# Designed miniproteins, single chains: the designs that were tried, part 77

Each design is a single chain, and the fold is of that chain. pLDDT is the mean over its residues in the fold that is shown.

## One batch from the design tools (miniprotein)

Design m2665
Fold by ESMFold2-Fast:
Formats: C-alpha cells, structure tokens, sequence
Structure m2665 (fold): chain A 67 residues (1-67)
C-alpha cells in the first residue's frame, strides 16, 4: 500500500476520529461525509495531490469496512 507521510497519517486519524463519533443512515452518506472531511484535512495539512488521494482512498476503505 502507498505509505502515508506523518502529516497524511495525522489527517487520516483526525477523519477517522470524527467519523467514528457519528452514526449515518447508509454507507453512501458515511462515505460522502468522510471523503469531504478527508479532502478538507488533507488541504489544511498541505499534502501533495498524490498524498491527498492516498488519504482519501484509505478513508474510503476504512469507512466501507466499518459500515
């Protein structure tokens, strides 16, 4: 798997923490929310486009698995 930078790991962990405290009516809503948050956190962390994509892909996988 593509390895995340420390900033990428931090962004992923923040998204995971916020998503884990919420209940969603369906998988599509959960994934949409998580991806939007991941994009925001990646941009705030100053991640490259490739790293941002890796964070988004990892968030999508984890949220899909947890639902």
Amino acid sequence: MPELSPRGIEAFNEVRKEVSTKTFPDLDTAVDYAIKLAKKKADEAGLSPDEKKNVIDLVRQVVTSDF
Scores: mean pLDDT 77

Design m2666
Fold by ESMFold2-Fast:
Structure m2666 (fold): chain A 87 residues (1-87)
Amino acid sequence: TFVITIPKGGVLSNMDITIGSDREVVIVVEEDAVLENNHITIKNAKLTIIAKGKVINNTFTLIGSTSSLTIENSGNVTNLTITDYNK
């Protein structure tokens, strides 16, 4: 498992990110951190987002039958778009 932490006061925004090839990735959005306006493509991979901070206006695209997205603390999530191409 690969862990990416957005620290307190940090912002990850306006990125186009691809997670692929049987990877398991955890993005920790710390308290007072922001993950916003990103397009994240999950291609035959697993992504977990731990939303202790704000998760706003992100788009997630799932490609491949093994792709999954899990969001913890979903009360901090606003304007979420999920597109699943492989069902």
Scores: mean pLDDT 84

Design m2667
Fold by ESMFold2-Fast:
Structure m2667 (fold): chain A 82 residues (1-82)
Amino acid sequence: MPQLSENERRVLEAVLKRLFDAGKTQAGDTVEVSLGELARDVGLSVGTVSRSLKNLEKKGYIKVERVPGSRRYLVSLTPKAS
């Protein structure tokens, strides 16, 4: 199993908190977020957050979709990560 780095874990925890606060739903939920918002949440640079999100998606923990014409992303947890 691929192991999470400290930065990857912090970014994943920030996504989880945003899902919990925004969704309040039991079903698999999706949050719309910018890299800058996540960087502020975790106290990391935008570049570090971008790399961490890419690595988390490659490792199967999250799914990331860019909103066309926007600097925002839709981020959801994958069932496979549980």
Scores: mean pLDDT 74

Design m2668
Fold by ESMFold2-Fast:
Structure m2668 (fold): chain A 77 residues (1-77)
Amino acid sequence: MEEAKKAAEELKKRILEATDPKGVESLVNGIVESLKLSKNEEFKKAVIDALREALKGVTDPEKQEALEKGIKEIESI
């Protein structure tokens, strides 16, 4: 649980530090593929929570779209 939360918080930090929407898309796509392989429900929940928190801090519409698409894709895993 702690490892999953730590990884999710690091992802959130990297997303908030990303300077462009393509950086956000790349980070989200990487985590989606990781979750598809691992099927780890605890990590999945931590990532969804972290992405939703990141979405609250993002005002760029393209970054918001990338985050929302990622959240929906992860929820469907």
Scores: mean pLDDT 78

Design m2669
Fold by ESMFold2-Fast:
Structure m2669 (fold): chain A 94 residues (1-94)
Amino acid sequence: MRELRRKAIEMIRTLIEKELYDVVDAIIAGNLEEARRLVEENKDKLTPEEVETLFELLKKAEEDPEFKEILQDLAKAQLEIEKMRKEELEKRRK
């Protein structure tokens, strides 16, 4: 579980850095099928290893409701952190 949490955080951050917010939003909504579809559609923006890791995490979330909740909570937390960071950066430029 601990290594899965770490991989989840790393992959969610990668999605945010690549501006794949639709994938992050699908994960937050618990729509794992839509998240998988969006990853497939954005394979050109991801490495093969990142795609494989994302599918592994999504499959684990489908099989384990506890991990699904963890993945949703991690996605929400990372998105809020990024939103706050961007707002602070824009505030400093103005």
Scores: mean pLDDT 81

Design m2670
Fold by ESMFold2-Fast:
Structure m2670 (fold): chain A 103 residues (1-103)
Amino acid sequence: MKAAAQAFLEEELARAAAARPGDPDAIALWTVDGEPDPAKADLFVLVPTLDGRRLALALASEAITPEAVARAEAGLDALLAAGGLSPEAVARLRAAIAEAAAL
């Protein structure tokens, strides 16, 4: 993640944690390999990684295509294989991607 996207994620995490301690949920602004565009975000999901960080998945409606959905799913599978996410976190992110794809 680029430094600007990471700084934005840290601010979003602080905001979400203040509103809902223990399980922050917010509308996400960038995909695993994309740059954030807050003005175009439709879905924001925060999940804990196994190393204690949090991963933000952001989807903008104009970027939600079958190709982008498949790429995001492959990215989540790779993160699970690397041990970065729990199976529960992966299931949550997949559910969010499926919801976005239905828009």
Scores: mean pLDDT 51

Design m2671
Fold by ESMFold2-Fast:
Structure m2671 (fold): chain A 70 residues (1-70)
Amino acid sequence: MKEFEIVLEAEVEGAEGMEEAREMAEKAAETGKQDALRTFPGAEVQTESEVEERDGVYIIKVKITIKIYE
């Protein structure tokens, strides 16, 4: 069994509020999950998303945990 943890951090431009930033973070997490499943067929993939506001800019953080049983 092999376990990998990938953390992606991106600055969101054009988000008009925290709710929109969270929606973008969730979409990024789902995209990352699908890409991980496509790259590692049969892996167990978990995603977690977080949004931080800094000086009027929203930073989205996506954590992807991939477990490969071979």
Scores: mean pLDDT 74

Design m2672
Fold by ESMFold2-Fast:
Structure m2672 (fold): chain A 78 residues (1-78)
Amino acid sequence: SEREKLLKEVEERTGVTREEFIEGLMLKYKLSREEAEKKLEELIDEALASGDLTPLIEEAIEADIELGLERIKEAIYG
């Protein structure tokens, strides 16, 4: 599917998997998993509509940073 192709492109460019993207969105926006999955679908739809991957790639990088920060927090304060 076109969605799978975009997610593969994101992973190839950023190293961020679909699962890491979802987990990072949950942390960044304080969403449930279902809400984060919907947010990811909306980001993919916007990328498909515009032909511009930049916002999707930027959100993936930000999601990865948030996930990394949470892992550091858990290691120090957990």
Scores: mean pLDDT 85

Design m2673
Fold by ESMFold2-Fast:
Structure m2673 (fold): chain A 78 residues (1-78)
Amino acid sequence: SKEEKIKELEETVNNIIDYIKENPNISLEEKQAIADSLEAQFKSLGLNVKVEVVEGTVEEFIEALRKATEEAIKELEK
């Protein structure tokens, strides 16, 4: 169901955020791999939502993940 897909997506993103918080020295290459993986999950749901990856703080990357996930959930609710 739509509700189950949203819950699974939220749980996936929360697990990623927890991993990043525990591993704040994450490389740009690993950030890109995480972004690519999440984008692939969005595409599997029929969504074309991008995760912005830039050289910056861990907090900026977490915010990018949250923003992309919020946009994906909004599209799923349509």
Scores: mean pLDDT 83

Design m2674
Fold by ESMFold2-Fast:
Structure m2674 (fold): chain A 120 residues (1-120)
Amino acid sequence: SAEDIINRIFELVKEALEKMKTASKEEMIDILKQFGEELINLVKELLRELGVSDETIEDFINYLKEMTEKLIEFIKKSSVEEAINAFKDAVIQFLETLKRYASPELQKIIDEKIEEIKKL
């Protein structure tokens, strides 16, 4: 279900954040690359489940790739605290964008996950 995929995305975010808190900057880049690849696969699955067109899915995946590349570049020049905050902000922005394809019920679930991420 779409809800199950959103829950899997949230668990992936929590795991990445926990790993980043104890990581070197080089390890953070590797964590973010792995996170990005796994996120792309889950997003493709989710958007297909929601009946989104292949063209729109491809545009969204390109958006995620560009966001990941920009975030990696930022992390290379930032403190650990700035890197973690930038990752959280990027994930929140991603989830807000994802809501555009979601039913009102699924939007509520996404909003609950955004509030949980803010507390991590």
Scores: mean pLDDT 88

Design m2675
Fold by ESMFold2-Fast:
Structure m2675 (fold): chain A 100 residues (1-100)
Amino acid sequence: MEEEMKKLVEDAYTMETDEGIALFFEILKAALKGEEALYKLYKEWMEKLSDPETRKKLEKLIEQAIALYYAFQGERDVDEREKKAKEKLDEIKKKYEKEK
């Protein structure tokens, strides 16, 4: 189970497979729906993943999806999008840690 999830995160990170691309679009869809949907996805995946490297790759995918969300909201500054994406991911991480 965890090995299949690790492979799917790696495939999403490299964009090499249809399954990996589908995972990235699932994350993007959650980001577009709002913070609650994105938090639910984050929690479901992080509860099942123990590998630190895979967790970091998933965090990077979520960060990229949030940055793309801000681009759709009209933010044209790449640095500002990346900053906002990191801040939003940190809020999600803190919420998850507090609920444990």
Scores: mean pLDDT 80

Design m2676
Fold by ESMFold2-Fast:
Formats: structure tokens, C-alpha cells, sequence
Structure m2676 (fold): chain A 94 residues (1-94)
């Protein structure tokens, strides 16, 4: 339901912001981003935290791209997905 998703988005926004700020303070912004993504997977996609924590950044991004395809009804080429993943990896590999 849209109302449940909006309530979850509001809660996740506050928690994600706290995780990002914690990562910046600790000099590990990539860890804060990773924790925010794990929380998103658990809250919106129903992925168990233990399973999400075991995923690589590439696996997480591929899952998010697949979910985006479901919501938009439009398939992304594998080459385009790989390019997006590579760009994000470059930003988070310090």
C-alpha cells in the first residue's frame, strides 16, 4: 500500500541520514551508505538483514536495478546495469 510505503520511507529517511552522518564522522562514508542500503532492502524489499549483510555491493545494486525494472515495467540492458554498478563502485571505493 502507498500509505505503508510512505510511512516506511519517512522512518527510513531519518535512520538513513543518521547512518550517513555516522559514516562521515568515522571517516568511513562507504560503511554508512552500505548500512543505509541494507536498511532499505530490509524495509522495502523484505530481504532479511542477515542475507542483506552477506551481499556484495554489486549484488545489492543488481537487486535494486531489478526492482526498478519491475516498478517502471522497462528492462535495462545488462551492459547499462554493469556501467551503473561500476560508476557507483568508483564513488564508494575510497
Amino acid sequence: SAAAQQAAADALSEESQALLERGKKEGKPEEGIREAIILYLETYLGVPREEAEAMSIEEILELLLKEREKLSGKSLPKEEKDEVIEKIKKEYEA
Scores: mean pLDDT 60

Design m2677
Fold by ESMFold2-Fast:
Structure m2677 (fold): chain A 71 residues (1-71)
Amino acid sequence: MEAVERIYELAKKALEATPQQRLDYANEIQLLAAEHPEVRKVAELFLQGVAEYTRDKERAEELLEKGYKLA
């Protein structure tokens, strides 16, 4: 479960980051998901949340919560 907490923290930091930093956080989430296949679906939801943030902040937060609950 530590991998899920790590990915969740990276996703939350990405929401407060610049576009360039957000890409860096997304890449770190992808690397963690590759090393921990069991959390891949959770990581995909967090990445969707990060991508949606600029368009719809509420939807982004909903996706992050769904990922965390699925974990």
Scores: mean pLDDT 74

Design m2678
Fold by ESMFold2-Fast:
Structure m2678 (fold): chain A 66 residues (1-66)
Amino acid sequence: AEEAYKAGYEGAKSGDSKKAAEAGARAGLQHGREGARANTEGAIKSGNDVGATSAAGGALDAALGA
Protein backbone atom coordinates (compact mmCIF):
# COMPACT_ATOMS: atom_id res chain seq x y z
CA ALA A 1 0.00 0.00 0.00
CA GLU A 2 1.13 3.55 -0.60
CA GLU A 3 0.92 3.95 3.15
CA ALA A 4 4.22 2.08 3.36
CA TYR A 5 5.93 4.66 1.20
CA LYS A 6 4.17 7.52 2.95
CA ALA A 7 5.36 6.33 6.35
CA GLY A 8 8.91 6.11 5.04
CA TYR A 9 8.75 9.48 3.35
CA GLU A 10 7.34 11.31 6.37
CA GLY A 11 10.01 9.82 8.59
CA ALA A 12 12.72 10.99 6.20
CA LYS A 13 11.40 14.52 6.51
CA SER A 14 12.10 14.23 10.24
CA GLY A 15 15.65 13.24 9.33
CA ASP A 16 15.32 9.62 10.42
CA SER A 17 15.46 7.55 7.26
CA LYS A 18 16.02 4.28 9.10
CA LYS A 19 12.95 4.69 11.28
CA ALA A 20 10.99 5.82 8.24
CA ALA A 21 12.01 2.78 6.20
CA GLU A 22 11.10 0.47 9.08
CA ALA A 23 7.65 2.02 9.49
CA GLY A 24 7.05 1.86 5.75
CA ALA A 25 8.15 -1.75 5.54
CA ARG A 26 5.85 -2.69 8.39
CA ALA A 27 2.87 -0.99 6.80
CA GLY A 28 3.62 -2.63 3.46
CA LEU A 29 3.92 -6.12 4.92
CA GLN A 30 0.76 -5.67 6.98
CA HIS A 31 -1.22 -4.81 3.86
CA GLY A 32 0.41 -7.63 1.94
CA ARG A 33 1.85 -7.74 -1.55
CA GLU A 34 -1.20 -6.01 -3.01
CA GLY A 35 0.25 -2.75 -1.75
CA ALA A 36 3.77 -3.51 -2.93
CA ARG A 37 3.21 -2.04 -6.37
CA ALA A 38 1.35 0.99 -5.04
CA ASN A 39 4.25 1.54 -2.66
CA THR A 40 6.67 1.36 -5.60
CA GLU A 41 4.67 3.86 -7.62
CA GLY A 42 4.40 6.25 -4.68
CA ALA A 43 8.10 6.00 -3.89
CA ILE A 44 9.16 6.62 -7.49
CA LYS A 45 6.68 9.34 -8.38
CA SER A 46 6.61 11.29 -5.11
CA GLY A 47 9.85 10.24 -3.42
CA ASN A 48 12.08 11.10 -6.35
CA ASP A 49 10.25 14.34 -7.01
CA VAL A 50 10.53 15.68 -3.46
CA GLY A 51 13.95 14.15 -2.79
CA ALA A 52 12.79 11.73 -0.12
CA THR A 53 13.81 8.84 -2.35
CA SER A 54 16.16 7.32 0.23
CA ALA A 55 13.35 6.84 2.74
CA ALA A 56 10.82 5.86 0.09
CA GLY A 57 13.30 3.45 -1.45
CA GLY A 58 14.00 1.92 1.94
CA ALA A 59 10.31 1.41 2.59
CA LEU A 60 9.85 -0.07 -0.89
CA ASP A 61 12.89 -2.34 -0.63
CA ALA A 62 11.82 -3.64 2.78
CA ALA A 63 8.25 -4.24 1.61
CA LEU A 64 9.30 -6.02 -1.60
CA GLY A 65 12.71 -7.43 -0.73
CA ALA A 66 11.79 -9.41 2.38
Scores: mean pLDDT 56

Design m2679
Fold by ESMFold2-Fast:
Structure m2679 (fold): chain A 108 residues (1-108)
Amino acid sequence: DEKEKLKKEVLNLFKEYLDLLVKKGLITEEEAEILLKEFEDSVNKSSIDELKALKSAYEIMLEALKNGVSLEEIYKKTTDEKKQNTIFLAEQIYNGILEKVKTLKALK
């Protein structure tokens, strides 16, 4: 039950993140649907610890996108090592999303 709750929380955070990217004109609704479907498959294969890490990373990513600040700016203002590690994961995820979006736009 803890794992199913975490899966729902992580999926909801990712959906909010994608919705905001669409609202800002950074991706299309079709690109968001493809990213969500791939993410749902990934989440179903994730451990509890991986889901907790993803939740923390997406919370930071969503806050950054809402406030129009870069992950680098958040990192520079952070002295807590655990939060710095979460920001590093967030940057890796963000770069992965950008590369996937670039690929999707090149194909369509």
Scores: mean pLDDT 84

Design m2680
Fold by ESMFold2-Fast:
Structure m2680 (fold): chain A 85 residues (1-85)
Amino acid sequence: MAEEALALASTYSDEEIRAGLDKAAEAAVKAAEAVGRPDLGEEAREAVRAATEAILAGDAEAFAEAAARLEALQEEIQAAVDAAL
């Protein structure tokens, strides 16, 4: 739940939130690049940036939108991996 995630985020520093989300973005970028879809990796970085900004601003709606975009990108990256193997 976006509100629950924002409440949990308040227990973390700005740097810890950014580091955790950046690590997730790096994993998505590497997977996308490995299957020849660096465009999906770039979109994942943008979605992570939007999610980070929403968490730091306490914007549950913006966070939910960014999270939904990340989920869709993860599914598309997985489909590209399956097609490349």
Scores: mean pLDDT 73

Design m2681
Fold by ESMFold2-Fast:
Structure m2681 (fold): chain A 67 residues (1-67)
Amino acid sequence: MKKVILVIAPTEEVAKELAEMLKKYYPDAIIIAKAAPSREEAEKLVEELKKVIPNPLEAVFSPLFAG
């Protein structure tokens, strides 16, 4: 079963850049980039996606989440 890596950042541009970096290290994983306005909203998004994604899910949060 393929692993899903969910990359979340404050902007779509940052999330896409992080996803492209991760694809180089995890070519067999499904990498999904999402934007969220805050760390709390990002964590809520991860919990909601865990309910609907049947694959093993790992969340990677951008270090640019401040506050």
Scores: mean pLDDT 79

Design m2682
Fold by ESMFold2-Fast:
Structure m2682 (fold): chain A 78 residues (1-78)
Amino acid sequence: SIAKEAREMADKVESLGTPLGQEVAEGLRGAADRIEQGDESAKEVAKLLIKAGQALLDGDYETAQKLLQEAMDLVSSL
């Protein structure tokens, strides 16, 4: 499930010990919690944050920041 993928990615990016990794991890866990509570719209947020987490693990900080901002903007519109 996307919620499971989000939680697994959160653990990976949190393990980096960076402020950006912590912010992405918090967003991923928040999205996973909302999906598990029946908020299907949170799946789109989770997908963006999973991509942000993957970019962060790859050392692509610009893409990670952009995707995190897109996820935050999406949350604000829901």
Scores: mean pLDDT 86

Design m2683
Fold by ESMFold2-Fast:
Structure m2683 (fold): chain A 88 residues (1-88)
Amino acid sequence: SALEEAKKLLEQLIEALESGSASQEELVQLASNLRDAAEKAGLKEVAELAGEIEDILSDLSNMTPEKQKEAVEKLEEIKKLLEEAEKK
């Protein structure tokens, strides 16, 4: 399902960011894929947050500790929204 795809993409993005081994291109692609999956699942708030993360990651040359914290907080919010969406 689109929801399961979004969850998988979120876990991949978190793992890539935590490992520090992923390229900027890979991180941006994962965030973009997460946005697409969220849109297909009808999760507008998740799609908007994923788009904001994509924008932050697309400009790593201007990455500040503040922007990095914002990206982490947005990832945590997406995780909560996806967990809520799984409740039947």
Scores: mean pLDDT 81

Design m2684
Fold by ESMFold2-Fast:
Structure m2684 (fold): chain A 90 residues (1-90)
Amino acid sequence: SGIEEAIKLMLEGKIDEGIEVLKKTLGLSDNDVTIIRSSAEPYIAMGNYKGAAASALYTAGILLKDKNPELAEELKKKAKELDPVATKPL
């Protein structure tokens, strides 16, 4: 799926490519992409690509909460499976 492709790209350090795949797969706006990128930035700066992927996926879930609650919860669950720590507030 597009979600699994996005995760794979982000785990390889291709964060912007992964977020772009999430955008296309989930129908996200350019503003949503900016928010997701910002949430992942601390993890990218640390070289923690697993944390970056989990943070991006969790933030995408938050952004979809009102539009598609079921998909939002699925994204949050996948994020926690990747890195439960990266889904908590700093």
Scores: mean pLDDT 84

Design m2685
Fold by ESMFold2-Fast:
Structure m2685 (fold): chain A 83 residues (1-83)
Amino acid sequence: MTLEELLKKPELSYEEARKFLIMAYLKDRGLPIDEENPESQVSEEELKIIDEVLAEFDRDGDGTIRIDDIGPAYLKLKEKLEE
């Protein structure tokens, strides 16, 4: 599933939002993207930070991220991953 396909959804599951954030991060850095398994391209530590960001933007606590919140979530992820 591509970034563009994910952006067309009204809500993303945690798995879909996680993949989106990883792919967007890799694309911004000009790194190659494995669209089938982007999670393999990040460390366990980075994955934990991604999951913490997703939890912050799960407004309803229902395990989904609203599409309008994915942009703000990505910006928050960039802040946490920048040393």
Scores: mean pLDDT 76

Design m2686
Fold by ESMFold2-Fast:
Formats: C-alpha cells, sequence, structure tokens
Structure m2686 (fold): chain A 73 residues (1-73)
C-alpha cells in the first residue's frame, strides 16, 4: 500500500471504536493520540465515516469532536 502509518494495538483500536460509540470523544482522542498524529487522525476519521454510514448522529458528533481535539494537538 501507500505510505504506512503505525497502527494501534488491537485492544486500543477496539477501545477507540467503543468510546466513540459510547460518546466519549475526548477519551477516544487521547487513546488515538498515543500514536503519531497522522495515525491518530486516520483512526478517528475511519470511526467517524463508519458512524455516518450507519446514520449514528451521536457517534458522528463525537468523532468530529475527537478530530477537533487531535487538530489542537
Amino acid sequence: GSIETPELTPEQEATLRALLAAGDARAAALIAAGQPLEGARARVEAALEAARAVGDEAAAAQGEEALALLAAA
């Protein structure tokens, strides 16, 4: 593939997805930020896209907030 970004551990990735689903954008952003910023953003963007695809407005709003928190870092 194109330029490879370091991945979250399987446990961190599962936790990130669960936090966004539960509405914990700040906690999700902090877990994602344990990786390089580019990787953290990509993880949150993927979770946000998944939320939008299923019409979960609350999870989508949390994903957008998490992206804003990561952009401020």
Scores: mean pLDDT 68

Design m2687
Fold by ESMFold2-Fast:
Structure m2687 (fold): chain A 82 residues (1-82)
Amino acid sequence: GTTTVTLTLIPGDEVVLEGPFTEEARRVLEESKPLLPEGTGVRIVSEGEPVDAETARGIVNAAVNMAKAGMLGTKRTFTLRH
């Protein structure tokens, strides 16, 4: 199937998840906050097939890279194949 994920770095220390995620993926994403700089949170919106744990790990890596690049308040959209 296909999953579309929109990742947004937000001010604050929250992980906000919307849309279909597997239980393992949700856990991976919620546990990722310590990898982000203090004061940087993330909003993740998914559409289509549920995000699995491996996809969630990729999303975490993307969020960390965006934060390192100073991309607070920007959005990135990914289309993923399962």
Scores: mean pLDDT 77

Design m2688
Fold by ESMFold2-Fast:
Structure m2688 (fold): chain A 72 residues (1-72)
Amino acid sequence: ELSPLEKEFLKKVDELVERFRAGEISEEELLERLRTLLKEYDAVEPDPLTVTKMGMRAIAAFTEAWLERRQA
């Protein structure tokens, strides 16, 4: 189950992904902002496995949104 810290991270990821889906930010901007979010999360999350899991979820969210935009 997700902690409040995990939920807040995923909420921020989802907000960036939705801006990308809307065409408001570029692929490059989305990737750089996601890298920054993960770096900030890593600095506050004591469990490295949880950091890895959150990174994988962010990559999956990016990939799905990118594929949806590509097929639109």
Scores: mean pLDDT 82

Design m2689
Fold by ESMFold2-Fast:
Structure m2689 (fold): chain A 68 residues (1-68)
Amino acid sequence: SALAAEFLALVRRALELLNAITDPERRRAWGAELGRLFDEARAALAAGDEVKFRATLAEIRRLLDAME
């Protein structure tokens, strides 16, 4: 599905951006926030809450844009 493709694209982008961070403390902090949001997205998906899933993907995208 388009949402599954978007989720995977965000995961890949998150890994690329985290790997570009040379400071291990900063990488852990960003990784923790991204991990929380991805966990929220997975929980929404498991609950069948597509509205919350979509909103959480938008929040992840905004955070990744801020990291670039």
Scores: mean pLDDT 86

Design m2690
Fold by ESMFold2-Fast:
Structure m2690 (fold): chain A 84 residues (1-84)
Amino acid sequence: KLSEEIKKKAEELLKELEEAVKSGDVEKADEITQKFVDLMLGDKVDLAIAYEFAKKVSESVVEQVKRTAEVLGADLEEIEKLVK
């Protein structure tokens, strides 16, 4: 089961990921994503906790895609259609 400390670390990593994507730092975003994955794989995940974190990851990924589209000058309307 994930401890409250691990849950807090995961939440902090998601915030750092959002900041890195917002700043256009792709290398840092990749590093933080790997740390988040390693954190989740390094512990035995309870089903209820897994569902909660999956929801947060989904929100972060959607925002990451939108910010990446802005950096690349891509059509955000096209990105929104892919998420729906």
Scores: mean pLDDT 59

Design m2691
Fold by ESMFold2-Fast:
Structure m2691 (fold): chain A 65 residues (1-65)
Amino acid sequence: SDKIEEIKKLAEEVQASLQRHQQQLQQQAQENPQERDKLQQQLQRDQQAVQDYLQKLEEKIKELE
């Protein structure tokens, strides 16, 4: 199904975006050590939000099978 392939592609794009975001936040933490805790908390929230979203996409794939 084209819809299942679109959802899988979206999940891959979301994961790739998270990886790029993680790299950017890690670089910012190296440049601004005083903001490290704040940046780590932001990353944790973003990781959780992405994981929740990916779970919803997986559930939607199962509904379309």
Scores: mean pLDDT 80

Design m2692
Fold by ESMFold2-Fast:
Order: C-alpha cells, then structure tokens, then sequence
Structure m2692 (fold): chain A 128 residues (1-128)
C-alpha cells in the first residue's frame, strides 16, 4: 500500500521534471522542483510508513515555503495547503480504521495528482 503511493508520487515527480526540461525552465527552477519532489516523498513516508501526521504537517510547511520561494501565488499555495491537509486527514482516518487502506491510497494519489497539476499549470503559465 505505502509503496504503491510512493511509486505513483515518484512517477508524477518525474513527469513534472521532464515537462520543466521540455519547456526550457531555468536550472534553478528544475533544482527547486527536485527538492520539492524529495519533500513530497518524505511527507508521504511520514504519513504512510512512519505513521506520524505531526511530522507530515511540518514537512508540508517546508513544501509550502519552497513553492513560495519559487514565486507561486498565495491563492495556489492555499489550494496546495488544503490538499496536503486532506491527505493528512485521509491517513489519520485510515489509522483510526474509519476508511480502508485502499480508499486512503486512492484518495492520497488523487490529491497528490491535483497538487502536481496545479504546479504544472503554474509553471507552464510562468514560462509563457
């Protein structure tokens, strides 16, 4: 279960990095995206492997700070914060036995895809 979510996240990160290269994003932007990708993997590990939602909340704030440093608008940052909090709540619900592992995994993958989609849309708009 945790490995499936981590593998899906790694594939999404590779797509973002590949797209950034294809649109000729500056090397600094590509390096920041790679760091954000590493933080996303740490966030998911803290939720699904370590089962530590509080550590996940700290890593989420690090992700938000990196996105802010890249110049992402506050409106998009607040949407991403909302999705990260929903991912934390899904993991908490799973740990409490309120939802199945399969339901939590699907919801977390879906929310991660929404975060990556927002990052992609912003990057493409910024490079135009």
Amino acid sequence: MAEEVLEAARRMIEIVLDTARDINAPQEVIEKLRRIGELVIEFLRSLLVEKDPERARRIAEEIIEELREMGMPDSLIEKIRGYLEQMIRAAEAMLEGRISEEAAAKLIIYLASKIFDLIMQWLVSKMR
Scores: mean pLDDT 85

Design m2693
Fold by ESMFold2-Fast:
Parts: structure tokens; C-alpha cells; sequence
Structure m2693 (fold): chain A 98 residues (1-98)
């Protein structure tokens, strides 16, 4: 269902955003440019998945394919994934400046 897909994408966005931050921190510590590139790409993926999750959650709610509570959970997690992905990209870009 759209609601199940929205929640899964939102959870994936949070996980990928957390990975992007960890890789971004590693790149800053080690100076590894390949790790910095991976952090940026995974962070972009987290933002994309989070934005898609928010859109699908809204559509699932409008079409009766999700409860208000489930849709809100997907929206909140999607927003969190976007924030984490942006932080991962920021760390990656700082690593690339060194």
C-alpha cells in the first residue's frame, strides 16, 4: 500500500542519513576522498527518500490508504531523514575542502 511504502521509505531515509553522517565523520578524520563521496551520495539518497516518503504519506492519507497516525509517523521520519542527509552532505563537503 502507499502507506506501507511511505513508512518504509521514511525509515530507509533515516537509516541512510545516519550512515551518511557516520561516513562524513570518518572522511573528516581520515581525509579519505572516496569515503567523503560516498557520504555525499548516501546523504542525497536520504533526502530523496525522505521527500518521496512525505509525498506518498500525504497521498495515502488523502486516498484512505493510511491512518492519520501512520501518515504523520512517515512524514516525521521523512523530515528527520532529510535533516540527517543534509548533515551528512555538510560533513562530506567539509572533508573535501581539506
Amino acid sequence: SLGENALKLAEDAVRDGEVAIELGKEALETGDLNVAISAALIGIGAITSGELAIRLAKKALESGQASKEDAQKAIDLGKKGIELGKEGIKLALEALKK
Scores: mean pLDDT 91

Design m2694
Fold by ESMFold2-Fast:
Structure m2694 (fold): chain A 97 residues (1-97)
Amino acid sequence: TEEARRLALEGARLALEGGLLAAKTAPKELLPLAIAGALNGIGGEFEVEVLGNAAAGGRSARSGGYLAALGGGDNEDAVRLGREGYRLGRLGEELGG
């Protein structure tokens, strides 16, 4: 559905933004999680916009958002973006599958 596509795409974008913000501010120990969050966000955008697969994009956004939130550490904005990416990605996955 259009709603599943919208939610998956928003979730993927938030996972990417959160992961990038986390990568700029996270300590070395959390940097791999932040990078993985951003990469999953990019993958989710590709899955939605190129492959037309909202369920796959939602899964990537959910995973990316979770990783970005973990990688955010003390960066409240990165954690918030990651959590919202997880939430919207999950909804996009559920409505798209």
Scores: mean pLDDT 90

Design m2695
Fold by ESMFold2-Fast:
Parts: structure tokens; sequence; C-alpha cells
Structure m2695 (fold): chain A 70 residues (1-70)
């Protein structure tokens, strides 16, 4: 539940920034969470998405990390 909400918020930020690659990674994380994959696996997908965002937009990645820590 909480990981799904985090992944959905990350997707909204990526879409607002126009980062299609990062958005696709968070859609994969959302689908994994909905299908009942482990929390560790979903967290690894979220981290991979944040790292992808950081390569193109470090400010976006920082916002994403702030959400993950809340």
Amino acid sequence: SKLLEIAEEMLRLAEKAGDRGTATMFRIAIEAAKQGYSDDFVESLIEAGIQEAERRNPELAEKMREIAEK
C-alpha cells in the first residue's frame, strides 16, 4: 500500500517533468506492487527509477528521495 502510493507519486513527478524513461520505470514498479511482488523488489525498482531521473535531472531525483523518506 505505502510503496504503491510512493511509486504513484514518483510517476506523477516524472510525467510532470516530461521524463518518459523514468516514468516508464515507475509504471513497472506500480505494476509489480499491484501484482504482489515483494516490498524489497518494488523498493529496488523505485531506487532504479530515481537513479534514472538523477542522470538527466538531479533536482527531480532529490524531490523523489524526499518523498521516499517521508
Scores: mean pLDDT 85

Design m2696
Fold by ESMFold2-Fast:
Structure m2696 (fold): chain A 90 residues (1-90)
Amino acid sequence: MPPQTITFTLEQGGTVDVDVEQSGTVTVTFTSSGRATVQVSVNGEVVATLDVPAGGSRSVTVQVKAGDVLTITVVSGDGTPVTVTVTLSG
């Protein structure tokens, strides 16, 4: 499958659900000018918790199936928005 990329911005306490249309590998990249703690869940199960450093980035890679729901949450931070990039490769 061709890779698909979605980019969005989350504020502290923000959550987004991404419906997985096709089975494959998802890479989630977090970037922020401030500090944040973020979580990635698949079907309500937390698969990763990452601390994003100020001015830095963190990535996590997870296996998914068509019909899965990927949930991304900014759990805590210094109030700076987090840019999230979700890349699906099948």
Scores: mean pLDDT 82

Design m2697
Fold by ESMFold2-Fast:
Structure m2697 (fold): chain A 64 residues (1-64)
Amino acid sequence: SSSNIVHLKLPVLDFDGEAKIGPTTAAAGIRYVAGGSKEKYDESIENVKKALKEAGLSTSSIEK
């Protein structure tokens, strides 16, 4: 992969910074806290999808 390090903001995890992104890791982290704020969860999922797309990685593991 050309780049696995992206700027990632995850409000549901209270995270904002550079992170190494992978489909499995991202999906597991988001799912773990999915029972919290739906608004923060949705924003975090959108940010992860954008980060995965920019990194050229699959978003399938995040989609329901």
Scores: mean pLDDT 62

Design m2698
Fold by ESMFold2-Fast:
Structure m2698 (fold): chain A 94 residues (1-94)
Amino acid sequence: MEKVQEVIEKLAEKLGIKLDEPLNTEEKLEEAMKKIFEKYKELPKEEQKKLREWLEEEFAKLEPEDQELLLKILAKNGDSWAQLELELKDAKEL
């Protein structure tokens, strides 16, 4: 979870979002990600692409448990990439 907190905090900083409290629970991570997604959708497509590429690189550095947590948080906020990645993980468990 600590590494997922770092990724979400860095995302917020890149988008100019101030987080009012430490991301020490899954609920707080989900609330922070909701704010991030709302701001992300307002960005030009080129900036969205750069931020997505950065996120995918950071995601690849995470342990499997933290990868799954980040994908669940993203998917709950309607991220199509995270929803697809979770489906692929579920398919690989067979």
Scores: mean pLDDT 75

